# Designed miniproteins, single chains, part 118

Each design is a single chain, and the fold is of that chain. pLDDT is the mean over its residues in the fold that is shown.

## One batch from the design tools (miniprotein)

Design m3929
Fold by ESMFold2-Fast:
Structure m3929 (fold): chain A 84 residues (1-84)
Amino acid sequence: AILDGDVEAVEEALKAGYDVNAKDAMGRTPLHLAAGQGHLEIVELLLKYGADVTAKDLDGRTPLDIARAAGHEEIAALLEKALA
């Protein structure tokens, strides 16, 4: 859903009570995955549901670090504003 850009599936999961800040085996949250894949609409949806922009994966990277590394400048700018 997040990796394939399925905004509707992500929103239904959040409405069903899935933890917006749930971590996978690599310590990555949904926000890390959406930022890495360039899914701007999913990033905006996750932020609306209270996603933690400061969360670090097992490599110590935030969603902002991942967006910058992947070259997703619009997502990086949005995450920088959320940190301010």
Scores: mean pLDDT 83

Design m3930
Fold by ESMFold2-Fast:
Structure m3930 (fold): chain A 125 residues (1-125)
Amino acid sequence: MPVPAEELNAKDENGRTPLHYAAQMEDDSGRSLANVRALLEAGADVNAKDKNGRTPLHLAAFTPPGPYNRDVRLEKVRLLLEAGADVNAKDKNGRTPLHLARESGDDEIVALLEEAGADLSARPV
């Protein structure tokens, strides 16, 4: 995959890399999933933080209101975790990917993050 190193980890005005957008995008074609794979194989920074302190894993774990392709999102989470994503990374609000998945009610993503060692020690009862 011929992606220039400078372009691979380039941050836009939101502090986001191409991997952030590939992780966030919801589509039925599997193109965004193929983009996640290609970027990770090219050596994209899996733990890059945007202006909100969010990593690509934060964006993959959060399900916004609207159409949701669970199979594509689950596979993106798996790919990011296999590439060494920090499962306990905190955004500017102190939220981890697990916090965002729990707020979205996505039990399958919650299970994947917990299996990967997500820390819930800071959660109230």
Scores: mean pLDDT 74

Design m3931
Fold by ESMFold2-Fast:
Structure m3931 (fold): chain A 89 residues (1-89)
Amino acid sequence: MEELKERAREAAEERKKTGYLNEALNKADSDGRTLLHEMAEVGQVEGVVHLLEKGADINAKDKQGRTALDLARENGHEETAEVLEAAGA
């Protein structure tokens, strides 16, 4: 678990340095939700880490102004929320 938190943090930090993002990874659905939002909503920790490593926008907001961190917290996925917080969400 500590390894997943550290990997998510490192991935988010590198993204902040370069500003590089894959547009397909940050494509939103009709509600403004990205794949990162979906993974956080269901509590898929490894999926969240993988998407952050691929350049997903940790600060992306849906049409209700919610981030992936907000969705993880609202759905009671404490471990996923901790990973997102460690990554700078």
Scores: mean pLDDT 74

Design m3932
Fold by ESMFold2-Fast:
Structure m3932 (fold): chain A 63 residues (1-63)
Amino acid sequence: GYILARAVKDYKATRPNELSFKKGEELLILDDRNPEWWLAKSLKTGEIGLVPSDYVEIVEKVF
C-alpha cells in the first residue's frame, strides 16, 4: 500500500525526475524499495517524482 509522509525540511530538485518541496508538505510514497530515493506523489501539486527518504517522515501507512 501507499505511505503518507511529510517533508521535515525543504528540498530543491537537482534532476528533472525529482520533486521539489517545502518543509511540512505531504507526499504519498508510491515506492519505497530503494532506501535512499523514494517515488512519491506531491499532494500539493499532483506531480510524481523521486524524493530523498531522509527529507521525509512517515505519518501513516495507507492503502
Scores: mean pLDDT 84

Design m3933
Fold by ESMFold2-Fast:
Structure m3933 (fold): chain A 62 residues (1-62)
Amino acid sequence: MRKLARALKDYEAKTPEELSVKKGELLLVLEEVDDDWVLAYNPKTGRSGLVPKKYLEVLEEF
């Protein structure tokens, strides 16, 4: 199930597989990888990567 989410706070990627986000950015959650991480896509930058779930607020599910 795909979700629209917003970053609740800044996150800095620690590996090439992770996505850096800034507070307020809108992201598409493509996949829930595990209990702590999601694969997200930023349509403004065209980049994707892993983001901690706790850094995201789900706005819309579809």
Scores: mean pLDDT 81

Design m3934
Fold by ESMFold2-Fast:
Structure m3934 (fold): chain A 74 residues (1-74)
Amino acid sequence: SSEFEELMKKLEELKKELEEAIKAKDLEKIKEILEELDKLLTSASEKETDEANLQKLKDFAAEVQKMVADYLAS
């Protein structure tokens, strides 16, 4: 659906902003982006009934979690 495509576009844009914020060590921006990602992913996962779309959201969440874990370990 167009709604899901727009959501994935927004999530990918936020992920790029997160990558840049992590490189810059901008803690306030990292926090803001993570809060926005968490809200979007939680809301989308609760409403999504398509298994392929749920898997895409799950894969995206795992990528973000890995980015945060790598940052915290460094």
Scores: mean pLDDT 86

Design m3935
Fold by ESMFold2-Fast:
Structure m3935 (fold): chain A 60 residues (1-60)
Amino acid sequence: MIAVASVDFDASNSNELSFKKGDILKIKSVNTDGLVTAENLLSGKTGVVDVSYLEKVEEV
């Protein structure tokens, strides 16, 4: 699944994913209650993202 970041976010710890608005994120797994593990396709980094920061989710 692919999602688009709706806002800029700077990670405060090593488990979180940093991203900018409009970044394309590949969802690797759904964790729980609005948290996913995703890869930022621009940076190649993987981390936890709150789904409330994601604007669109698509399967490609």
Scores: mean pLDDT 77

Design m3936
Fold by ESMFold2-Fast:
Parts: C-alpha cells; structure tokens; sequence
Structure m3936 (fold): chain A 62 residues (1-62)
C-alpha cells in the first residue's frame, strides 16, 4: 500500500541520515508533515523508531 511504501522510505531515510525531524522527512520525501508524523508515531509504537527530544527520530538500533 502507499502507507507501507511511505514507511519503507522513512526507514531508509533514517538509516541513511541517522536522525531526522518529521519536517525534514516530509520535505525530503515530498509529503505532508502530518502524514509523516502519523507514520512516525506508528513506527514508534511498533518499536522500530524512537523520538529524541531536540534531535528528532532515529531507528531503534543498539
């Protein structure tokens, strides 16, 4: 689905950059910040990404 494709693109971007804010991801992928924020929240709930205050989102990899 388009939502699954967006999740994959978000994960690839975070893997490449290490950390990114929802606004940075939205701009990089050409999608709305609200759409990206929704997907990031789902990925955080799934334990795949974490939010770091002042830095943004990153992959939950040790």
Amino acid sequence: SKTDELKEKILELLKEKGEASASEIAKALGVSKSTVSKQLKELEKEGVVEYIPGRGYRLRKR
Scores: mean pLDDT 81

Design m3937
Fold by ESMFold2-Fast:
Structure m3937 (fold): chain A 160 residues (1-160)
Amino acid sequence: DEEKKRILELLKEIEELLPSLDKEHQEIAKLFIELMKKAIEKGVASLELAELGLLATRLKDKNGLALINHALAVILGEQLPSLVNVGAPTPHLSPKVLLLNALGRLAALARRQGDEETLERLAELLSRLAGISLEEAREILESSEKFSELRIEELARSNS
């Protein structure tokens, strides 16, 4: 399975980044790797999830990575370990809303750093996750208001 190989290669890249992170961020990243391995075995892992986790790790956004871990835990029906010093944002949010929140945080951080390559990769991920065109995804990431609207629409769809 070519997708499984690519996901495992992305997880190895995250493992190689661990020494550059503080201890608390290392525990969050290790949890992401563990949850992704469980998702692979259950057939619910995606390349988009692995790429989003790698981008969060590269940007050193432990809160963004914790949101991704929360989404994965909901998908897997798993409980998050008490050792992670980042509270669950809202336990009743859908995994898709949690992933959109993480993506929005990473886009804001990449913009502050002038990381245009990461912004383009996040636009591609938003396009795939939301089922919208790449051009529309780029426009949404450039506008905090349009991104907030997308998240509200997804939350309404999840609760309707």
Scores: mean pLDDT 78

Design m3938
Fold by ESMFold2-Fast:
Structure m3938 (fold): chain A 113 residues (1-113)
Amino acid sequence: TELHEAAAAGDLEKVRRLLAEGADVNAADEFGTTPLHLAARAGHLEVVELLLENGADVNAADLVGLTPLHLAAAAGHEEIVELLAKNGADLNAVDKVTGKTPLDLLEEVKASK
């Protein structure tokens, strides 16, 4: 959807406009991916904040159990990891592919830097 594209691109103004026009903040694509997943993966902190303020499900899981917290952690976006955790993200959620928690993924990224 346009909201998925705007969230992935970090287009804060377009995200704000689409939500004001009644776009579903929790819309899932064919893979269960929500706008929050895309913004978190891409490192768009302000878009993540806006989506959460508009009722985005912080614990939305895609088809393989990946949450926005998993994606932010795997990408090394520590500020987004902290923001999601403060908004009730499940730090113990495990994905069905690697069996890892978001913290496991973040530690792997930090060890590589």
Scores: mean pLDDT 81

Design m3939
Fold by ESMFold2-Fast:
Structure m3939 (fold): chain A 115 residues (1-115)
Amino acid sequence: LGIELLNAARNGDLEKVKELLEKGADVNAQDPVYGYTPLHHVAANSEVDEKTIEILELLVENGADINAQDTVYGYTPLHLAALQGNEEMIKKLLELGADMNAKDKFGRTPEDIAK
């Protein structure tokens, strides 16, 4: 269930995200490579549409940690959105309570890593 939710979030598959959450998938599951949660995968998506925003909101409504840190860099979802330069995703994450001052393991905020 956890790895399936991670894959569904990464692929922007709204219907599969809904199904997996209804089946009790761990909304804060972490992948074995980076420690990315479903929110990390959504925030790292270069394509932000209505479906992507709905997935983001569903994950947060189901108890996703908006400030979860990956295991490699200490990146939050907001750090990944900043790396992608996606202003729409950045604004939505901030609206949902993302910490703009969150520091990765190198002491960098999302603004520090944005190009």
Scores: mean pLDDT 85

Design m3940
Fold by ESMFold2-Fast:
Structure m3940 (fold): chain A 86 residues (1-86)
Amino acid sequence: GPPASRLGLQLAEAIARGDLAAVRELLAAGADVNGRDPETGLTPGQQALHVAGFQGTLREFLERRGLGEIEAVLREAGADLDLRLE
């Protein structure tokens, strides 16, 4: 529904910015790390790659930016870190 889509897009933006505090808050608020946006079909991780214009996996994106704590939090939440933007 619209609330889930909104949380997913906010999570995507927080990931793209490298904002660990925002990522944690959005996950605590019930953001679904694997929830696909009904308009784009993208997960929050894929949407973050799209916003950032990044052509690799979510793991590669986070590694290059030194965002290991965001990687750990997303992995614990069950995110597929090896997904790419298709």
Scores: mean pLDDT 83

Design m3941
Fold by ESMFold2-Fast:
Structure m3941 (fold): chain A 97 residues (1-97)
Amino acid sequence: MNENDLRALELMAEADKAYKAGDYEKAAELYEKAIELLGEPDGFSLENLARALEAAGKLEEAAKIYEELAERFEKLGAENLAKVYKEKAEELRKKIE
């Protein structure tokens, strides 16, 4: 691990605390900062961000991250997981209407 990886883990831990406290907007901001430091985020980090954005009412941003997750799992051959995230993104886009 480099210093950016350690900083990202610290930001994720703070984001988890904010999420548990119901401060979803702060949680989303902290997850976004952690992801920026990672450069190439894993699916778990992206899912945490998407969930925080959804809970914060940032439905358009959450839908975009779920669409990215769907594309990533589709490229990995995980068709069932890709479908779940595609359906989640579509549900959020319907709420934006």
Scores: mean pLDDT 84

Design m3942
Fold by ESMFold2-Fast:
Structure m3942 (fold): chain A 66 residues (1-66)
Amino acid sequence: SIEELKEAFSLYDKDGDGTITTEELGTVMRSFGLTDEQIQHMIREADKDGDGQIDFEEFVQMMSAR
C-alpha cells in the first residue's frame, strides 16, 4: 500500500527533503524481492534527468507501474 511505501521511503529520507538517492532506492526495491537487473532498469526509467535523486511521487509512480 502507499502507507508501506511512505514508511520505507522515510527510512532513507534522513534529511526530510522528500528525496532519496538511487542507491537507497535500490536497497528499498531489493527488500521487496526485485532483482538487481529489474532495479537498474526501473532506476534508469525513473531518473530521467540523471541527478541521482528520486522524489516520493516518482517512487510511488514507479512502484505502482509494476
Scores: mean pLDDT 72

Design m3943
Fold by ESMFold2-Fast:
Structure m3943 (fold): chain A 105 residues (1-105)
Amino acid sequence: SSSALLRLSPELQRLVEAITGRRVDELTLAELEELLREIFDIFDRDKDGVLDKKELRDFAEALLGRPLSDEELEELLKEMDKDGDGVISYEEFLEWVLENYATLL
């Protein structure tokens, strides 16, 4: 619950429009968190509450609109996986997207 507005990057805007049919340039933090939860749940195909390396690749390729090399995926996993368990929690996912693909207004 925040009244702060966030501006979405072009990559995140395209992913949101592709998945939800909604074109959004700016959202409150609460609205963006709800949307990112929906996106996370779409890529969490086995519904275990985490993204494995394959699910992370599918998400990242959708976000960037291009294939990732194995080296790029390993670097992304290292950046997001703060616990070193080889899977991405919703909290790690949310933090990474907010830091890299949204700007606080």
Scores: mean pLDDT 82

Design m3944
Fold by ESMFold2-Fast:
Structure m3944 (fold): chain A 86 residues (1-86)
Amino acid sequence: MDDLDVHATDENGDTPLHKVIASTELPLEEREKLIKELLEKGADVLHKGKFGTTALDLADGRVTPLSEETMKLLIERYEKLLKERE
């Protein structure tokens, strides 16, 4: 499924990745699954929402923290994209 809306932003400038990480309505397992799917589809982890927050910043501040595996994937994508933006 080649749906490229992973880069779509809402009125707050938040991407689907931001929304999934910030969601309190989804179980942790479902959120982590969606995060992995968004990353596989090329979600921009460097994208800053309305307050200049990245997806990684939101993950660090959540009441229900993500697993070490999912945080590692976010960090690896973040570092890779930083290197590509030279």
Scores: mean pLDDT 71

Design m3945
Fold by ESMFold2-Fast:
Structure m3945 (fold): chain A 113 residues (1-113)
Amino acid sequence: ALTPEELAGLKKWNSLPEEERKKLLEEIAKRLKLSPEIAAKLKDVNTKDEFGNTPLHLAARLGNVDLVKKLIEAGADVNALDKGGLTPLDWAILFGHEETAKVLREAGGKETI
């Protein structure tokens, strides 16, 4: 079953026009430098990779503030847990991205470390 946060994110994502969703997925793949094979598996902003990372985890790890903001606006779960039990905010903190961490905290992101 979807969590309340996953359900809210899915509703927000599905509220976007199909063309806007497609363009955002293309931008995510390009900015995160995803391989074509991984990019082809990206179906929404909350798709998890083999490590349980969402696009928001990867954007937070890179400190890409603009992409983090776009992902949140598109319905990304700010408290998604990877297979290590880490949130996107945890990754921003661990990699020293203070502005990214601030944006995630303001969006309701929680730290687990």
Scores: mean pLDDT 81

Design m3946
Fold by ESMFold2-Fast:
Structure m3946 (fold): chain A 119 residues (1-119)
Amino acid sequence: AVTLTESGGGTVPAGGSVTLSNKVSGADASKMSFAWYRQRPGEKPVAIAALVGADGGRVVAGSVAGRFSASVDLANSTSYLDMRDLRLEDTAVYYSAAAPSSAKGGPVYFGEGAQLTVV
């Protein structure tokens, strides 16, 4: 079974920075695409960053462009979301996601969510 183990989050001051991580187990990370979703209070989850395989495109939502960046460490099977210049509106639950990059219509796996509170 594929398992996503998230870490990071907590309470951070406005203007601060934090990194969320997602450890992939049960799959070869080099064959996976990764994404990060943000769910602000009262909203539906929205994709804010994505990485397609090791050599694929990197995309970041315009709402967080220049402040958030996504990366992957294939040797450690870990995906990261680096967040800087945090704002009160970044208070949200952040979900990591991974899917097989070669499997059209394959399953998407989600982490349990990391709560970030900006004060």
Scores: mean pLDDT 80

Design m3947
Fold by ESMFold2-Fast:
Order: C-alpha cells, then structure tokens, then sequence
Structure m3947 (fold): chain A 121 residues (1-121)
C-alpha cells in the first residue's frame, strides 16, 4: 500500500478517523491490516489511541476480525492496549475490554518498563 510522508497507509488514516466504512473497503481491497508507519504503529495502534466515541470500538473490532496483531509493538515497545489505557476518551474502557477479550497481554512492558495499567493512572 502507498504510504504518506509519515509512513501511514490509507488504512492507518481511516482507523485514526474512526471511519468504519473506509476501513471495511480498504480491507476488502487487500490492505495490509498490520502495516507499520514510521513510528512502528499499526492501524490498530491508531484506532486504540484515539477512539472515536461513536465508532472507535467498531473500528477496533473490524481490524481484529481482519487479523490485526493485538500485541503488535511500536518503536517504543507499546502495544495497542498501552495506547488504549493511556487514552482519555470515554470509550477507552470499552476498547481496553475489547483488546483484552482478543488476547491482549495486560502484562506487556514498553521500553520504559511500563505496563498498560501504569499508563492508565
């Protein structure tokens, strides 16, 4: 897939925006669900870090159903669960629960030794 100046694919951008229809369309066209941007982030990282109150959970569920790696690590060693736990969005608890149900490692440590729970405080 073509990448922008930040290494982001169209799927990264759709996931960040909470655009469920665009996410579904891009996945149907063969978009790499586990593509990494210049910071090592997958579309699931972006969906989990900035959940849209209306569509954030649905985007996360759609990416997971398409085979997104729930335990993918960015360049800081952070998983999608780290980013969801750090989110101040009202939908963050539901995204956290969705990731845990999909097999997210609650004890995963980033490069600073922090778990997702350490970022939620």
Amino acid sequence: DAKDAQGRTPLHIAAERGDVEEVRRLLAEGADVNARDDQGRTPLHLAASLPNPENGVEVVETLLAAGADVNARDDQGRTPLHLAAASRSSTAPEVVATLLAAGADADARDLEGRTPADLAA
Scores: mean pLDDT 85

Design m3948
Fold by ESMFold2-Fast:
Structure m3948 (fold): chain A 114 residues (1-114)
Amino acid sequence: VELQNKLLEAAYNGDAKKVEELLAQGADINAKPTEETKFLGFPLDPNSGLTIGGIALLLAARNGHLEVVEILLKAGADVNAKGAGGATALTLAEENGHTEIVELLKKAGADPQA
């Protein structure tokens, strides 16, 4: 779980190099959050459909970290992952004015209507 926690922190901070290093070390982007998965008060419900990669994608998109979003999508993160209140990477990027991330997510198959 240590690699997964570090992956979430790197995605939040926009540390693209650290994200790549953690994925190369075997951080599982498809892992489900556990009770031990903690990140800055984010409600990581282990019964949610969210993966670590999905959460990392939401954090990177919200904070405007284009390079991290690209790395996570290439690694297989769910582009349509839904967080609290049904928030997706696309909606968070749109709400925060990150137009290049919005365009990247739409090209990757993000559907605001489906």
Scores: mean pLDDT 76

Design m3949
Fold by ESMFold2-Fast:
Structure m3949 (fold): chain A 116 residues (1-116)
Amino acid sequence: SELGKKLLEAAEAGDVEKVKELLAQGADPNAKNAVGGTPLHLAALAGHVEIVKVLLSVPGIDINAATSVGLHFTPLHLAAYNGHLEIIEILKSAPGIDLNAKDSKGLTAEDILKQR
């Protein structure tokens, strides 16, 4: 959807107020880009702490969504890969988080952190 595309762009850009506006307009918090990346993936990858918190407050958020092309990254994997420690703490504490999710290499987020 157009709202979903705008939400992905706002989450990647770190525009907290635009993310809030788009969600209030009914944007799908689980919108996917061409590689299966969600707003939560993009915020976690980029280190946008406040956007991660906003998205996790939305009912129906898929906090364990995996990218669909090759790598199978969850938002927690992307935060771990980039060393965003506050986001890792927030995601690990979120209801329904899968701490044992494995990427295409068989690595959990904890495995990735141990390699840094």
Scores: mean pLDDT 89

Design m3950
Fold by ESMFold2-Fast:
Structure m3950 (fold): chain A 94 residues (1-94)
Amino acid sequence: SQAELNEQLLEAAAGGDLGRVEELIAQGADVNAKDEEGRTPLHLAAENGHLEVVKLLIEHGADVTAKDKEGRTPLDLARENGHERVAEILEAAL
């Protein structure tokens, strides 16, 4: 189902599983799906410093300006967690 694909994409992005993220997007997962905290795949990849997943999600139309329920963007989470290279990519996409 769409909900199952979206949940799997959120999990794969959080875990940095680039190949699984690619497969799920190809299967029709929503790159802008939100979890219960309002976090998108891009939020979770950025928070955990998964640079290649961040790049792939942006390439497939991830909303770099999306805010979670605490008002944080993917860029905010990358900065808060010290992922400088991820923050640079997100800033360039703004």
Scores: mean pLDDT 93

Design m3951
Fold by ESMFold2-Fast:
Structure m3951 (fold): chain A 89 residues (1-89)
Amino acid sequence: ALQDETPFDQEQIERFKEIFREFDKDGNGTVDSGPFMSVLMRSLGQNPTNVQLLELRDIIREFDKDGNGTIDFPEFLTMMASKEMQDIL
């Protein structure tokens, strides 16, 4: 039960940081959420369908306060830990 309370372990967080850095070409600490999430999910061994990618877009909009389709790393981690994201994963 205690191991299931944490949605990510340290290794997964480190992998997220590496992938995020590869997409953050401008060094602004933000990435285009749609393309980034698609590649990230595949790298985690997930195989998202087009329907799941559309649902993912809706979740991203909830965390994208500026409405510009970009997210920073802390917002990204919070989104990935959300119940809505776990339902897709």
Scores: mean pLDDT 68

Design m3952
Fold by ESMFold2-Fast:
Structure m3952 (fold): chain A 107 residues (1-107)
Amino acid sequence: MADKYGDTELHKLAEAGKAEEVRRLLENGADVNAQDKMGRTPLHYAANPPPSVSDEAALEVVRVLLRYGADVNAQDIFGRTPLDLARAQGREEIVALLLEAGADPNA
């Protein structure tokens, strides 16, 4: 269920690098492309993890979201894609995975 800001549990678990919990929610019918009030999908948060989340954990979440049909080119209200956010953080392995999954490098 979404909180008062439109964030679902899926958004929060994706940001936290919780791949197994993310998969469980998706198996139970969570919307992989749900947008919060910023227009951000769970994939936006998985591509922009806090420093406390390892690249390995973030990559696992990104892979799970993409497997369940996450829109790799989804834009937030500022026109930013998951790729834009990963590039801004210098998360090179996440950038590479998103490009392999069909992210537009010019988005």
Scores: mean pLDDT 84

Design m3953
Fold by ESMFold2-Fast:
Structure m3953 (fold): chain A 116 residues (1-116)
Amino acid sequence: MSVYEKLNEAVELLNEGNFAALAADEELKRVVVSLMRTQLEAGADVNAEFGPLRLTPLHIAAGMGDLELVRLLLEAGADVNAKDVLGRTPLDLAREMGHDEVVELLLAAGADTSAK
C-alpha cells in the first residue's frame, strides 16, 4: 500500500480514538512514528493538539505503546499530564491499552495518579 493510503487510515483511527487498531498494524504505527519524529526534528510544538479529540503527540505514542517515541517526546518536553477532550491523560490511554512498559515510563516521568 502507498504511504498516502496508510496515512489516511492512521488519521481516521486517531480521530476515532482507536489506538488498538492503530497499534495492531505495524505499517500504520511506523508511518505515524516517522511523521511525529520528522515534525519534532523540524521544531514542531511537542504539546500541539490534533484532531477532534485534542490528542497531543504523547497521547498518540502512549496509546500506540511505542516506548521509544514516548521516551523521545518526554525528553523533548512533552506535558506528561496533558488532557484530551475527554479528560484522558497519556497514562490513562497506556493503561486502557495495556502498555505496561509505557505506564511505568510515564509514572517515572511524573504522571499524576490522583486525577479522577
Scores: mean pLDDT 78

Design m3954
Fold by ESMFold2-Fast:
Structure m3954 (fold): chain A 155 residues (1-155)
Amino acid sequence: MLTPEQREYIEKLIELARALGRPDLAEELREAEREAEKSEFPGIVLTEAFLRFVGEILGLPLSDAAIGEAVFNFLLQYPGGLKNFQGLTDILENPEIFIESFLAALKKQYGDAFTPERERLVREAIETVLDLLKGKISVEEAAERLRALREELEA
């Protein structure tokens, strides 16, 4: 069973997806919530969905292998261990470890195409989504910032 906090985070991501004009991603997040309810490791399911979501909104889709590597690299550095991993809650408590694991996966998948400038923009995008989940900014503000960052990534 998902915690109230996990449900709140998923709802914020669904609202963000809708605000970005991506109802397809909102549906994928809802499916991930249903799969997490049935999983022995709901934190992993939600983290994989979060990685896929962020990659898609930035126009830098992650392969299943890259998602797996990002989750594995985060869990290796996560002090609570696999059994206690709750996904988005633990990411919010360990944001730098998560960001570095995500960036490492993008660098491995995209190679030289993932420039230092793109790395900076992706870091700002992840921090924007994490600020939304922490309640520091609104869905509207997060969507506006993410649209601007995506335009810079496509330039």
Scores: mean pLDDT 83

Design m3955
Fold by ESMFold2-Fast:
Structure m3955 (fold): chain A 84 residues (1-84)
Amino acid sequence: DEEKAIAAFKSLFGADPRDPLNPHVLQAAYYLLTGSTELPEPPPPEALELARELIESGRYDTLLRAAIEVDIEEGLRLIEEAVG
């Protein structure tokens, strides 16, 4: 359900997943391309292209899942840093 995925993305990230220039959307697209949680500055054009493709195809479920995975990976890094 695209509408539920959009609502969940807005609730979790305070961001509209229909905006391909939003940092959370670009980060999710970049993660899908590379597995990296660290979005380069400036964002690579491939991340913007994938974000637009996913938005146009209504794949908000994919964007939501990727954004959640980014948060999980960052949490795991913080745990590793704390433990050594």
Scores: mean pLDDT 81

Design m3956
Fold by ESMFold2-Fast:
Structure m3956 (fold): chain A 64 residues (1-64)
Amino acid sequence: MELQKLMSDAMLLYSENADKLTPEQRARIAAILAEAQRLMETDPERAKRLVEEAIAEIEAVAAA
């Protein structure tokens, strides 16, 4: 499933860049991903947006 793959990609990206994130950024991104997992069955469209948001935040930090 595309959404499950997107979530897996986001979690991998998070793990690979965790050392570049501040504790505050890690907590924020982890909370967004946790909320996305909760919504995957009830609101997959919102879950997808949250995962994309988390990916964008991680990529922005990795690019800086």
Scores: mean pLDDT 81

Design m3957
Fold by ESMFold2-Fast:
Structure m3957 (fold): chain A 58 residues (1-58)
Amino acid sequence: MLAVALKDVHTASPATLGLKKGDIVEILKEVGDDWWLVRSLSTGEVGYAPKSALEIIE
């Protein structure tokens, strides 16, 4: 399942993935209420991103 970043995401911890608005990510797992485990399609990096910053596209 793919999602697009709706805004820039800044890393606050080593487990979080930094994103730019318009970045495409693969959703690997939904974890809790506010966070998804995702993989960047441009870099291949895996980390947590806030659900509120992502929109599902496929």
Scores: mean pLDDT 80

Design m3958
Fold by ESMFold2-Fast:
Structure m3958 (fold): chain A 152 residues (1-152)
Amino acid sequence: SMIEELLEKLLSAVYGMPVKLPKTFVEVPESATSVTGLILRGLQLFLEGKYEKAAELFEEAAKLSKDPFVVALSYMLAGLSYLLSGKYEKAAEYFRKASKLFEELGRHELALLAEALALLVEGKYEEAEELAKKLSPLGQEILEMVKEILKK
């Protein structure tokens, strides 16, 4: 689906390498409370269309993780999940948290991508398009996919 492709593109951008999601997840136990377990359960719920519940698990992963990169990733995934659930104010808030943390990690292009996503969910399309010009082709594709979702 377009949503699965968007998630794969976002993960590929964050990791700097192609990421493909399995067609079937091995069922992750609800009792899995590790940071990795929370992220995997969140991704499973996301692919099931349970975006608000997925966002809550990514928020919990961000609170429990001591790895700033995993925190920033969890903020990006929470932002995307809130966007798809129609909670645009929360989506923008989490994209901005991700942007700040990616800048602190020296991941300037990921910080710009997160900022552009926040601007899109706020309806600031012209400002987001100006930032898009500074992004990789993959980053630009992610913004165009999100823009299409927001127009529907």
Scores: mean pLDDT 86

